Designed miniproteins, single chains, continued (3). Designs and how they scored, part 3

Each design is a single chain, and the fold is of that chain. pLDDT is the mean over its residues in the fold that is shown.

## One batch from the design tools (miniprotein)

Design m8069
Fold by ESMFold2-Fast:
Structure m8069 (fold): chain A 55 residues (1-55)
Amino acid sequence: SIGKEILKAILDNVGEETGLKLDPDDIDKTAEELSKLTLNSKEEIKKEIEKILNS
């Protein structure tokens, strides 16, 4: 789906800036890593990822 391609592009860009390997197929782990970077809750990050995947 186009949403998965968009998510992959975003995660590749974040990985390039931070040095982290973020997997678009592992939403739970990706949300945990992003919550540490953004100071947002893992649950809020998961909701944003799901919005991207559903777009």
Scores: mean pLDDT 78

Design m8070
Fold by ESMFold2-Fast:
Structure m8070 (fold): chain A 71 residues (1-71)
Amino acid sequence: SALEEEAFALLDEQVANPQPADVNAFERLREENPRMAARLARLLSEYRAAHPDAELTGEHVGAVAELFLRA
């Protein structure tokens, strides 16, 4: 989907050029929209499988969670 493609591109950008993000955004997403949080968790697993050397921080996850909160 377009959202998942945007999320992958955002993760690539965050790994290459780290930017500040709300580390609590994923928890907020879980509270407000559990289905979208589950979808993001699967996407993060897919991203890790595709990029085994990438270390995802709370800020990387937060940036994508903010994207999903806006969707």
Scores: mean pLDDT 83

Design m8071
Fold by ESMFold2-Fast:
Structure m8071 (fold): chain A 95 residues (1-95)
Amino acid sequence: SDEDWLEELISRFSDLVLKFIWNRDNLEKQKYIAQELIELAQELKERFPEVKEITDEAIKYAQNAIKTGNLSDLEKAFNLVLDALEQVEKMLEKS
């Protein structure tokens, strides 16, 4: 179901958040985390086109974090993906 799929994706997102917290001082690991977040956001927008705009913005911030090492851009990307996940949860609750 969409609900079961979303639960698995939220678990993956939570794991990425923990990895990000544990690796705040490691630029190479932050780039890997950013790439994983991009892949998660791409999967989310493919299944739920309604969040495409927010997930596309998250991907741009994560891509910039990979290029520049800007931690604030990666934090913004995480916050945007969280917003997208919350929107999908609310949509599924109303169906």
Scores: mean pLDDT 87

Design m8072
Fold by ESMFold2-Fast:
Structure m8072 (fold): chain A 104 residues (1-104)
Amino acid sequence: GEAEKKLLELAKEAIEAAKRALESEDLREIIGQALRIIGLELDLELLKEKNPEINEEIYELAKKAIEYSLEAVMLKLKGESKEKAEEKLKEAEEYLKKLEELLK
């Protein structure tokens, strides 16, 4: 439905924000993308509260995609290896793929 399409868009936006953060060496941009993802986590929670009929599995997949996207950016901000941050982003992308398959 429309709510599930909005939820999918939030997950996609979080992954794009994380990709931009991981490709940037500008601390202001990296922090800005992290804050954007935090806002998307709040938007997802509010969307579920307003649309309680959203399937729990679909909600949890979107939540994990957004959470792992944020974790990837936080690993970079903590000075962890690029490989660790990219691995976490790949996990976020895998949750998005599962979400897209369930919404077909």
Scores: mean pLDDT 90

Design m8073
Fold by ESMFold2-Fast:
Structure m8073 (fold): chain A 80 residues (1-80)
Amino acid sequence: MTAEELAEGRENAVNALVVGMLKEKGVPEEKAREILTLLHNKDYKGAKELMKKEGFSDEEIEEMYAKAEAQVAAAEAAAA
């Protein structure tokens, strides 16, 4: 795989984990799908605005991304 393909795979894994956390926190499936679609299209501003409309602060969103990135990093370390 190219470095770009690996970076895209990591970004997709982080985004999927964040959307999973949103669903566990009570975000409806339809809204979670909208957010995932925006992230897939690299519309990070639109995704963040939808998360805020569901009641998440900028700080909570950053915490979810930090947790998702840590989980992906741990999985990468385990695979190495």
Scores: mean pLDDT 79

Design m8074
Fold by ESMFold2-Fast:
Structure m8074 (fold): chain A 76 residues (1-76)
Amino acid sequence: NAKEKGIESAQKALEAAKNGDFDEAARYLSEALYWAIKANNQKAVDALTKAADALSEGNFEEAVKYAEEAIKQLKE
């Protein structure tokens, strides 16, 4: 189930970002993006892309914000 796997990966990315764990956050954001695409959820894809961009800039706070938005969009 692409939606459930997307939520799980996005939640793991969120936890890693809250802990300042760049490698884990990047890995789980990539997994969440893959599943959001498979779920055909463009709003979640957009939020996860913004989370990944924030993470690449070292902005963990903004990465957390967008990962939370992605989880919200995937649950709808």
Scores: mean pLDDT 88

Design m8075
Fold by ESMFold2-Fast:
Structure m8075 (fold): chain A 91 residues (1-91)
Amino acid sequence: SGIEEAEKLFGQAVDAIQQKNYEEALKLTQKLIELAKELLKKKDYRSALYAAQLAIAVAQQLLQQGAHPEEAQKLLKEAQEIAKKALEKIK
């Protein structure tokens, strides 16, 4: 399911941050965002929202660590926009 894939990617991203592999964490955040976009396109709004929220969490952790701040901020904004679109469709 989209939720299971999102949780797997999130776990991998958290592990990457713990290992200070911030480039891998950025790539995994991008994969979470692409998953959220695909779920949104498929009208799976709850799974899209969940994947986007997980991407937001990883991007915020990257920013807190000072890792790739420009790229992390861009991914955070993208994930926030997807989360907003998904949430508007659930209501």
Scores: mean pLDDT 90

Design m8076
Fold by ESMFold2-Fast:
Structure m8076 (fold): chain A 66 residues (1-66)
Amino acid sequence: SAENEEIARRAVELLRQKGVEPTDTNVMLASGEALKEELGTMIGVTAQRVKEVAELARELIAKEAA
């Protein structure tokens, strides 16, 4: 969804701000933080949705690296 894409872009921005490598763990953590920021609550921050956002964030990182 467009919302997940915007959250994924925010996750990538969080990784850049922290200056950490985009490892699977760091991408998952940033995706969870970005999702929590967007929702303003932990309600709806499900493992499945974090995974979906993380997959989109990895695609964005791969596209930027190319």
Scores: mean pLDDT 79

Design m8077
Fold by ESMFold2-Fast:
Structure m8077 (fold): chain A 97 residues (1-97)
Amino acid sequence: DERVLEAEIILSLSRMMLSVAKLAYKNNKSKLTEEQAKKVEELIEKMEELVKEIEEIVRRARERGYVSEEEWRKIEELFEEIKKLFKEADKILNEAK
């Protein structure tokens, strides 16, 4: 099932988005209000949790050699949520100063 490879690609993209968000936060933290900084930290923490969930699903799928329909749906939902959180963090960081 090609879905194992696709799931690994989604995981890699999710990790890249998280890394970009963390780097942007680090570079712009001094420009943020206390409230904005806390909000971005919360968004990054949520993204980390979702990435860990995808990692666990991908790990199990790799061991079995396939992704179940339920797991694929879950990966799609988790990835959409990561994208939403990333866009929200990006908006706050770009509105700073």
Scores: mean pLDDT 88

Design m8078
Fold by ESMFold2-Fast:
Structure m8078 (fold): chain A 76 residues (1-76)
Amino acid sequence: MKRAEEYIKELEEFSKRIGEMARNAMKADPERKEELAEAMKRGAEGARRNRELMDEAVEAAKELGEAAKKVSDRLE
């Protein structure tokens, strides 16, 4: 199973790649900048919500890991 730190690093790498793709799309098609800007505003709101859900999932995973360790430590 992945450690929380490794999971966070993977998410950071993925986020960087998506950001690069978006920036490249904007640079390649300057005439579509307005369309892309509007789509990015809508995407940014969705991304903010998705990030909050991911942050909650990471915290929940850490809490479950700590709880599981405490249970294991009590059994041994």
Scores: mean pLDDT 65

Design m8079
Fold by ESMFold2-Fast:
Structure m8079 (fold): chain A 88 residues (1-88)
Amino acid sequence: SEMEQLLKEMEKLIQEMKERYQYLVEVHGLPLESEEYKILTESLATMEKSLETLKTSKSEAERAKALADFEKAKSVFESLLEELGRGR
């Protein structure tokens, strides 16, 4: 139940981040090879990979690492997204 709730929240967050990322790509038209878009893309990919690991892995160590990787990627993504949204 608690794990199901956490996974739902993580999935919702990934979806919200994808929508904001898409808006930046479409509205600002910055090259996808830019450092900012690379960081956003890699962070989002890390979050999706981590969520998949949390859903499929039976290893407690793998799940713990996936959760830590998700939290780090989320922090990087949110920080850069906020910066781009304010400064552009």
Scores: mean pLDDT 79

Design m8080
Fold by ESMFold2-Fast:
Structure m8080 (fold): chain A 90 residues (1-90)
Amino acid sequence: SMEQKLIVMGNEYVAERIREAKSKEEILLILDGAITMYREYQKTVSPELQKKLEEFIELNRELKEKVENGEATKDDVVKAIEEQIEKIKS
């Protein structure tokens, strides 16, 4: 669906920005931005997509916590987002 394609594109954009990030602080800001954007999207989409967006918000929140605690590298974050994208495509 078009909505599914938009979520894929959004996650691909987030992954690219994380890949280009120069610091831990930039990674955290990008993840916060993604969470905020997905929260706004939830207000306008179908109930099924609202549930899917909540899963993505939770993943990004977990990644943010792991980055803050030094438990995840930039590469770990990119891999997690790419895995999320593949699950959407399947």
Scores: mean pLDDT 83

Design m8081
Fold by ESMFold2-Fast:
Structure m8081 (fold): chain A 73 residues (1-73)
Amino acid sequence: SRVQKLVDLLKADPRMPKVFQENFEKAAKETDDLAEAVRRAVIESSKVLSDEELLQAQGVLERASSQLLAEEA
């Protein structure tokens, strides 16, 4: 699924905050809806991450999502 591919991409990027990556991986196990997985990861991560760390996580997520959307195989 797109959600599972995104989990792998986020794990490979050293700029992704570990807390966000772990929360996204947990959400990905509970839903195949990308928007829902992102929403859950943001909500849970916002409880412990700074605004700067959340912006960094969103930047990494945006780049990974753009890569997946470009891969029409």
Scores: mean pLDDT 81

Design m8082
Fold by ESMFold2-Fast:
Order: C-alpha cells, then structure tokens, then sequence
Structure m8082 (fold): chain A 57 residues (1-57)
C-alpha cells in the first residue's frame, strides 16, 4: 500500500465518519451509526499507523 492509497482511504473513512455523526445529530438511524463509528474509528487508527510506517521507510 502506498502513502497515496492510505491517504485516499483515510479521506473515505473521514467522510463516512462525518455521515455517521450527522445521522446521530439528525436523529436518524442512531444505533446503526454508533456501530459504524466504532468500526470506522478502528479502521482510521490502523490506517494512521500504516501512514506512519510508510513515512518512516
């Protein structure tokens, strides 16, 4: 995975997190949004670790 690919995936995760947070704020599908946020935050943390590893190489 390249730095460009990691950054693209991070941008996608950030967009998905913003959408899920909007669902909670608007009173949409809150339970589903909370589960999505948990999984997306885990994915974001992993991607940031990969970005750091690639930058150190």
Amino acid sequence: MTLEEVRERLAAVDRALAFAREQIASGGNVDSAKLAIEGLEQTRAWLREEEARLRAA
Scores: mean pLDDT 82

Design m8083
Fold by ESMFold2-Fast:
Structure m8083 (fold): chain A 66 residues (1-66)
Amino acid sequence: DSARAEAERGAERLREGLRTLPALTDEQIEALTRAVERAMLTALELGVGEPEKMVTVALTAARAGS
């Protein structure tokens, strides 16, 4: 479960960051967090990309008002 634990850790960091944004609802935060967690888990299982950077990219996009 190392891949799952890593994805969960990334998801927790993203959720904390998204909670600082007053424009997002709890439902939006949960939906974004779950989508990124799934992407990270898939990347980790396939051995592709840099999963930790997915958290940074998602937070940057959310803060930019995408």
Scores: mean pLDDT 80

Design m8084
Fold by ESMFold2-Fast:
Structure m8084 (fold): chain A 70 residues (1-70)
Amino acid sequence: AALPSGEELAREAARLGFLEELSGVEVLQRLAEKYGVSVGTVADLLSSVADVHAEIAAEYREIAEKRRLE
């Protein structure tokens, strides 16, 4: 099957990491198995949307920091 968009793949990776508490390696392996591709292919696609990831990470970091300061 075809891979999803980089943004959708990134969202799935975040869900697996944050909600299912999987390690980065486990996330890559789970997605590779789901889409029938190599771990390297998943990693390459995720890296292609690094700027979008940076924005999402910044928003998450701000929320986490605000909770810590309150």
Scores: mean pLDDT 71

Design m8085
Fold by ESMFold2-Fast:
Structure m8085 (fold): chain A 53 residues (1-53)
Amino acid sequence: SASDQERVQALTDTIVRLLGMMDPERMADPAARQQAIAQAQQRSTQLINQVKS
């Protein structure tokens, strides 16, 4: 649902922000940042689906 998409995006954005604070050097690398975003999206999707279930 649209609500699930919004929740996944919000959680993904939060995770990426935290990673930037914890490891700014890694997040400055475009390849590492892209991988981190993909992993954050996957994790966010799993968590939202777990709560929804």
Scores: mean pLDDT 80

Design m8086
Fold by ESMFold2-Fast:
Structure m8086 (fold): chain A 85 residues (1-85)
Amino acid sequence: MMLSAEEAIARIDELLATKSVKQFVLETAKIASRMSVEALRAMAAWLREKAADPSLSPEMREAARHMAAQLDAAVEAAEKAAEAA
């Protein structure tokens, strides 16, 4: 089943609070593989906001910024592929 943006964000929010940076990156990638392009766009925007959250460690903020950039690139690639088809 495809994950909604709301379900994906809820799972990743728990990871930011309780998991290591490595676990956050790995689980975010797994979750992203089960999302639509629209859901990925919403999650990338949310991760950019979390990258500015001062309650997170510097390492976690950098990981959130990195993941947001990767999701943005995936959305752009998918949109270009759809335009070419």
Scores: mean pLDDT 78

Design m8087
Fold by ESMFold2-Fast:
Structure m8087 (fold): chain A 72 residues (1-72)
Amino acid sequence: MTKTTVSSSVQRGPVTLEDLKRIARVLGSEVVGIPSENHIVARKGDTTLEIEASEVDGETLLKLTITEEVEP
């Protein structure tokens, strides 16, 4: 299992569930779960994409986690 995480800060932009779904679709993935209003899980083949929004110091932080199933 290989895991890659990318994060970026966004200054006072409201990130909505619609925005997270749009990002998943642009990446060619299908939304398979919505754990919270700030977190979606999407799948593309054997790749799982998790898109999370969080607030740090009054700014919205967008985090993308890509998990691939790799056999040793």
Scores: mean pLDDT 70

Design m8088
Fold by ESMFold2-Fast:
Structure m8088 (fold): chain A 56 residues (1-56)
Amino acid sequence: LKEDAEEYRRLAEQASATADKFAKENPEVAKNVEAGRKALQTAADRLEAEYERSKA
């Protein structure tokens, strides 16, 4: 769970870099990648919260 959350955070960082690269060339692609980044961050937050609850 914690390791999965960290992996999702890394993917979000990668997506952010990709979105920035495509923002200049293909704004539509950058928009889709940005949406994916937000989804990955939300998933990471949920996994982290789940992990903390499991430590009870």
Scores: mean pLDDT 76

Design m8089
Fold by ESMFold2-Fast:
Structure m8089 (fold): chain A 103 residues (1-103)
Amino acid sequence: MIEAGDVLEVRVGPDGRALVTSTAIAEESPDTKAEVSLVSLDGRALGHGEAVKVTVDKEKNIVTVEARGVRAEPGQEVLVGVAIFKGDKPVAAASGRAVARPL
């Protein structure tokens, strides 16, 4: 079964870096991968691709995903999807709407 979670926070930096924090449950391992999609409310793609880093806080059941190449500004409202894989198997997903905050 794929664990479904919510996006809690999105932070964006001036260098195209984004941090997405979610309640998606995942085990941290060398074969853990994540994909992130950020879309504006008008349907414009702001960033899509494999995350460069996945961090799991097991005590809080929080997963933070770092993405690159994101073209969102602080204060912008975004639709966010996160998919987490162990190897080729999807294990968790999170989605939500958030106001981007500065990194």
Scores: mean pLDDT 75

Design m8090
Fold by ESMFold2-Fast:
Structure m8090 (fold): chain A 74 residues (1-74)
Amino acid sequence: MKLSMEEVEKLVEEVIEKIKTSSLEEANELIRELGKILREFIKENPEYEEKVLELEGKVVGAYAEHQEKVDAEK
């Protein structure tokens, strides 16, 4: 695939917003699909690896917060 860094940043932001309103199962699927896209992007654009890793950190943080909220409701 061919994506720009700006498109990757936008995609990450969209996934973070979707995680907030999704079930844990849906959030896991979104993260899995995003991870596949990010790996392909780094493979084609290795110069952006550091920036992509920072964005992945934001996604992991958003998922952890969402998981804690769901676990608290059990």
Scores: mean pLDDT 79

Design m8091
Fold by ESMFold2-Fast:
Structure m8091 (fold): chain A 64 residues (1-64)
Amino acid sequence: MTLYVESNATEEDIGLPVIELMSRHTILDVLDENGNPASEEQVDAAMKKGVVVKVEGNIATVEV
């Protein structure tokens, strides 16, 4: 599952667990693969096992 996290993340955050990303940065939005707000279940799954795989501009791409 892919999520898009709008934050002030940088390339140095690539490889971090999502829980660590959220502890370091202000999160503005979390979107699913269709550009809709992610569900609570999707966010919970990302917090438990998600990893930052890419950062482009203000968007961190997370794989769960």
Scores: mean pLDDT 84

Design m8092
Fold by ESMFold2-Fast:
Structure m8092 (fold): chain A 98 residues (1-98)
Amino acid sequence: MLEGILRGIGLILRLIGLLFDMEKNLISPEEAAERLLELLEEALEMVEEGKMPLDLAKQILKLGKEILEKLKEKGASEEQLKKLEELLEKMEKLLKEK
């Protein structure tokens, strides 16, 4: 559980950093969407394996949804946006089943 807590905090910090990079226009929408996909896939795997504390998983879901909203505003591709929406829905469903 300590490993899951530390990794979960690390994911949250990386998501906050991604939001900052997007706000400052330091990253393209396509690169931001790719980074969010990687972060959400890692978080989803940890949730599926029961390694992610529920409260941290909920925070990651909240941040992921916020970043997705920003990506829509900045013109990320529809294909990337759909993949992100599917991952977020899958994660939300898993959290409700626990």
Scores: mean pLDDT 84

Design m8093
Fold by ESMFold2-Fast:
Structure m8093 (fold): chain A 85 residues (1-85)
Amino acid sequence: GGSDFLSGLLSGIGSNVAGAAGALLGPEAMQQVIDLTNEGIDKINQAGKESEKKMYDELLKTLGKLAQMQQDAERQAEQRRREEE
């Protein structure tokens, strides 16, 4: 129980990060975030069949990767903006 909720939560977060990455870096960056989000959802669903702890561990790993991708996209966009000034 709970894997559907966590998958939905991750899908929502992943969609927001994908939108940001796409707006900042283009469609390839958006697709990379979508792919990572879908992989994370699959891992959460598989881990949920074994244990709740493994399910949460996979969620946290994917959230960490998404946060890093968002930060990297924002830094790259800020660097481009500063170079245009």
Scores: mean pLDDT 80

Design m8094
Fold by ESMFold2-Fast:
Structure m8094 (fold): chain A 75 residues (1-75)
Amino acid sequence: SQQQAQQLLQQGNQLYQQGLEYAKQGDMEKANQLFKQAAQLYGQSDILGNGVSPEEAQQIADEIYQRGLEKAKSL
């Protein structure tokens, strides 16, 4: 599960970076979609790797998603 968690984390990081790139281009719809997908992958990674509860993972995912949106709006 640790390797699976690490793969999900890497996929989440990749999608998050793609989201920032689309935001820089003004494609906020695509950026929002990518941030949402990245946040979900981060949540799943935390469940598998860190043993957090699904509720805690969802809170973390929601926070990451909101931070992505705020960062995108500042670009």
Scores: mean pLDDT 79

Design m8095
Fold by ESMFold2-Fast:
Structure m8095 (fold): chain A 71 residues (1-71)
Amino acid sequence: MPSLEELLERGHRLIQEIADALTEDTPAALLERFAELVLRYQELADAADPDPEELERVIRELEEILRELRA
């Protein structure tokens, strides 16, 4: 299983990739979803003992957004 450090690194990279993929044509609902995930990621990154299952859920949701943007 990936380490907490690996999950945080993956989440950070996904956030950057999504931000770079955003355009003026991106649906507002998708932008709102992305903003919510960024906030959840930041909360987990600031936690002394972040839940790896929570991090994996956030990463999965970020991967879904990136997939939607690339469709």
Scores: mean pLDDT 82

Design m8096
Fold by ESMFold2-Fast:
Structure m8096 (fold): chain A 58 residues (1-58)
Amino acid sequence: GLEDLDLGELLWRVKNLYYKEGKTPSDEELEIVAEKISEATGVSKEDVLEALRKEFGI
């Protein structure tokens, strides 16, 4: 589950998942992932989305 997980851990897992597949997430995929992480961590979707974009260099 995604319950009460640390934001940094979730960001690392998402980044590592895409890295292993040799992929970069689309804007729509980032929005969906950011929403799920926001729900799990209580961090705003906008802050999560910004952190994800920074992690992927977008």
Scores: mean pLDDT 76

Design m8097
Fold by ESMFold2-Fast:
Structure m8097 (fold): chain A 93 residues (1-93)
Amino acid sequence: SLSERIREALRLAESEDPEKRLEAGEILVELAPEVDDSTIDDFLEAIYRLTESEDPEVLKKALEAALRLMDAHPSATLRAIGIALRAIGELLN
């Protein structure tokens, strides 16, 4: 189910392993258009966890997932924009 895949992505995003965080990012980018009211909290938490990484490829995936969520679900913009700006800030470091 969508909820199970997003929970798996959240679990992977909480890992200190950059490869697992990249896998989480790929799942979140794929699933961003499918997000609904029941999954959005876990989705946003997973993206936020990816912004804790110092790996530029993980940070790029966090940004991509946040931007895709905002494009597919404009109502989520206020919740996602802070995470997107955090990812940009970390990439500039």
Scores: mean pLDDT 86

Design m8098
Fold by ESMFold2-Fast:
Structure m8098 (fold): chain A 87 residues (1-87)
Amino acid sequence: MPSLETVKLALGSEVRYLGENAVSDEELEHFKEKVEEALKAYPEHAKELAEYILRELQRAAARSTNPQAKAALEEAARWVQEVLEKL
Protein backbone atom coordinates (compact mmCIF):
# COMPACT_ATOMS: atom_id res chain seq x y z
CA MET A 1 0.00 0.00 0.00
CA PRO A 2 1.33 3.49 -0.78
CA SER A 3 1.92 5.81 2.20
CA LEU A 4 -0.61 8.52 3.10
CA GLU A 5 1.96 11.13 1.92
CA THR A 6 2.28 9.35 -1.46
CA VAL A 7 -1.54 9.41 -1.82
CA LYS A 8 -1.61 13.15 -0.96
CA LEU A 9 1.06 13.81 -3.62
CA ALA A 10 -0.86 11.75 -6.22
CA LEU A 11 -4.17 13.53 -5.52
CA GLY A 12 -2.36 16.90 -5.49
CA SER A 13 -1.12 16.05 -9.01
CA GLU A 14 -4.71 15.24 -10.07
CA VAL A 15 -5.83 18.66 -8.71
CA ARG A 16 -3.05 20.34 -10.76
CA TYR A 17 -4.26 18.45 -13.85
CA LEU A 18 -7.81 19.77 -13.28
CA GLY A 19 -6.40 23.30 -12.89
CA GLU A 20 -4.31 23.17 -16.09
CA ASN A 21 -6.81 21.45 -18.40
CA ALA A 22 -10.37 21.96 -19.60
CA VAL A 23 -11.46 18.56 -18.26
CA SER A 24 -14.57 16.64 -19.33
CA ASP A 25 -17.36 15.61 -16.92
CA GLU A 26 -16.00 12.04 -17.33
CA GLU A 27 -12.53 13.09 -16.10
CA LEU A 28 -14.08 14.99 -13.17
CA GLU A 29 -16.09 11.88 -12.19
CA HIS A 30 -12.89 9.80 -12.44
CA PHE A 31 -11.19 12.28 -10.06
CA LYS A 32 -14.11 11.85 -7.60
CA GLU A 33 -13.74 8.05 -7.81
CA LYS A 34 -10.00 8.31 -7.04
CA VAL A 35 -10.78 10.46 -3.99
CA GLU A 36 -13.45 7.99 -2.73
CA GLU A 37 -11.04 5.05 -3.13
CA ALA A 38 -8.30 6.94 -1.24
CA LEU A 39 -10.68 7.75 1.64
CA LYS A 40 -11.74 4.06 1.82
CA ALA A 41 -8.08 2.94 1.82
CA TYR A 42 -7.19 5.27 4.74
CA PRO A 43 -10.32 5.36 6.95
CA GLU A 44 -8.44 6.57 10.09
CA HIS A 45 -7.07 9.50 8.05
CA ALA A 46 -10.15 10.09 5.85
CA LYS A 47 -10.99 13.50 7.36
CA GLU A 48 -7.35 14.68 7.15
CA LEU A 49 -7.10 13.52 3.52
CA ALA A 50 -10.45 15.09 2.55
CA GLU A 51 -9.45 18.39 4.25
CA TYR A 52 -6.11 18.32 2.39
CA ILE A 53 -7.82 17.72 -0.98
CA LEU A 54 -10.42 20.44 -0.28
CA ARG A 55 -7.65 22.95 0.54
CA GLU A 56 -5.71 22.07 -2.62
CA LEU A 57 -8.83 22.38 -4.80
CA GLN A 58 -9.76 25.76 -3.25
CA ARG A 59 -6.21 27.10 -3.75
CA ALA A 60 -6.10 25.86 -7.35
CA ALA A 61 -9.52 27.41 -8.09
CA ALA A 62 -8.42 30.77 -6.61
CA ARG A 63 -5.26 30.76 -8.80
CA SER A 64 -6.90 29.48 -12.00
CA THR A 65 -7.00 31.82 -15.01
CA ASN A 66 -8.94 29.26 -17.11
CA PRO A 67 -12.71 29.66 -16.46
CA GLN A 68 -13.50 26.03 -17.44
CA ALA A 69 -10.76 24.69 -15.14
CA LYS A 70 -11.89 27.03 -12.34
CA ALA A 71 -15.50 25.75 -12.68
CA ALA A 72 -14.34 22.11 -12.51
CA LEU A 73 -12.16 22.81 -9.44
CA GLU A 74 -15.03 24.65 -7.70
CA GLU A 75 -17.44 21.76 -8.43
CA ALA A 76 -14.88 19.24 -7.13
CA ALA A 77 -14.35 21.39 -3.99
CA ARG A 78 -18.13 21.50 -3.31
CA TRP A 79 -18.31 17.70 -3.74
CA VAL A 80 -15.35 17.10 -1.36
CA GLN A 81 -16.96 19.45 1.20
CA GLU A 82 -20.15 17.33 1.05
CA VAL A 83 -18.08 14.13 1.46
CA LEU A 84 -16.23 15.67 4.43
CA GLU A 85 -19.55 16.58 6.13
CA LYS A 86 -20.63 12.90 5.90
CA LEU A 87 -17.38 11.61 7.48
Scores: mean pLDDT 81

Design m8099
Fold by ESMFold2-Fast:
Structure m8099 (fold): chain A 67 residues (1-67)
Amino acid sequence: AMELKIEAEILESLGRMKKWVFSDDKKVQELADQAIEYARKAIELADKDPKKAKEYIEKAEKLLKQA
């Protein structure tokens, strides 16, 4: 639970950093926004539903790799 929350928080921070670095790239902004949303859902679910939190972490990672 704690490890999943930390991993999701790192992904949220990476997403926000990509938005700041690539502020003029609409595609990067959209992918980063989606990744941040999934990461935030994972943070919320880490203690209540670890399996679902892990799925959202994987989705956030895929989106950030595309961005």
Scores: mean pLDDT 82

Design m8100
Fold by ESMFold2-Fast:
Structure m8100 (fold): chain A 84 residues (1-84)
Amino acid sequence: SLDQEIIDALRAGDVDRAVELGKQALEETAKRIKEGNPEAVEAALDALVGHFEDLARKYLTPEQAERLRAELRKYADEIVEKIK
């Protein structure tokens, strides 16, 4: 599963791979949300970014976890902006 691949990347300290897989998870989540509901997409992506931030803090250094959070937050914001 994508979630397991993200956990494996985090355990390996592979921040770049974790970011790419996290971006994929954000895209797939946005696609599953009903068209024309940007608030529901924003809420779902906010929750998913928070979930990955919590996982990153468990497996990565504070600096690596902050980098992952910042990159996924930026990507989530870009997805939300496109649907507004």
Scores: mean pLDDT 84

Design m8101
Fold by ESMFold2-Fast:
Structure m8101 (fold): chain A 60 residues (1-60)
Amino acid sequence: MVLELSIRELAEALKISQSAASRLARRLADQGKAVVRRVGRTTVVTMPVEVLQELIEQQR
């Protein structure tokens, strides 16, 4: 299953700043683990649930 998250939602999920979430999303896209796109005025990140779970565990 894939998730579609805004940068703000990603920051909230990981308990990090919006700037950190933006950098993380770019790094994940460079690794082929996520797709980052702009929808209107919002930056949206699409990633597998497994990738998000991995990130949450690494914040522990």
Scores: mean pLDDT 80

Design m8102
Fold by ESMFold2-Fast:
Structure m8102 (fold): chain A 58 residues (1-58)
Amino acid sequence: MAEEFQARVEKEREERKKKLTDRLNAGYKALGKEFDPSKINDSQIDFEVALENYKKSL
């Protein structure tokens, strides 16, 4: 059934987003800065932009 397949795909995407969010939180915290993941859309593009901004802060 399509539901189980979509659940797996969503779970994998959610796990990838969580890893990116955790990485950004850890990086910003190490720099003494605040990072608010609630201000980022669920799109991969927004996470890529946030990651690029983090790199520029180094």
Scores: mean pLDDT 63

Design m8103
Fold by ESMFold2-Fast:
Structure m8103 (fold): chain A 82 residues (1-82)
Amino acid sequence: SEEEFLEKLKEAEEILEKIEEALRRGDIKTAEEYKAEFEKLAPELEKLYVENKDNEELRKKAREFLARLQEVMARLEAAKAA
């Protein structure tokens, strides 16, 4: 349902914020642990997105989330390489 998608998206956004906070502290280990939590949630979030594919508002929210996700993951990989 739309409500389930929004609830899971909110959970994913909260995890992403925790990754950003950990990276801000230089705590790469904690950032990687939250990345693992996100990866466990990602298949369910993707399934719910596909089930709501005709909803333009949900597609916009998903697109905005994916852009932020890509930025945060790039920062995590850069931090791990340093």
Scores: mean pLDDT 84

Design m8104
Fold by ESMFold2-Fast:
Order: structure tokens, then sequence, then C-alpha cells
Structure m8104 (fold): chain A 58 residues (1-58)
């Protein structure tokens, strides 16, 4: 839910905010990670989530 909202606000995700981490959300996470110099494994680890919160303003 929160991850989808943050990714959508930053322009990486355009799908439904339903709280399900599917392939579209995983690819959006990878794009965000690659853009910010993180390992682009598509896993929403603590560092990825912290950076998403910081940049999205959520």
Amino acid sequence: KEIEEMLKKLGYYSGEIDGIIDEEVKEAIKKFQKANGLEDDGVADKRTIELLKKLSGV
C-alpha cells in the first residue's frame, strides 16, 4: 500500500494501489533502486523504503 503510493508519487508506478506486491510493483522498485544507486533487485528492503519515504515526502 504505502510503497505503491510512494512509487506512484515519484512516477515509477502507474497501477492500482491495492497493497499487493506484484511484478509491476517489483519492476517499479527496481527502476527506483537503479535511479538512486541502490542494488536493483526489486526487494523493498529497509534502505529502499527509507529512501522512498524521504524522496516522496510520505
Scores: mean pLDDT 75

Design m8105
Fold by ESMFold2-Fast:
Structure m8105 (fold): chain A 65 residues (1-65)
Amino acid sequence: MDDYQKLAAWLRSKGATTAADQLLRLSTLQDRIPEGRIAARATAVTLLEVTEGVAVTLSDEQVLA
């Protein structure tokens, strides 16, 4: 979706490439994962990548938690 693509572009601009890719993948799972959870998890991953310099990958299980 356009909003997810805009957020993914912003994440890439911050160096959070893994988070951006995962956000786009998770957007295809809207039937299983509420959009609010996807956005919240992407934001958390961005904070981790920007603040700690750590690349993280979110699984479906982690987003559903």
Scores: mean pLDDT 61

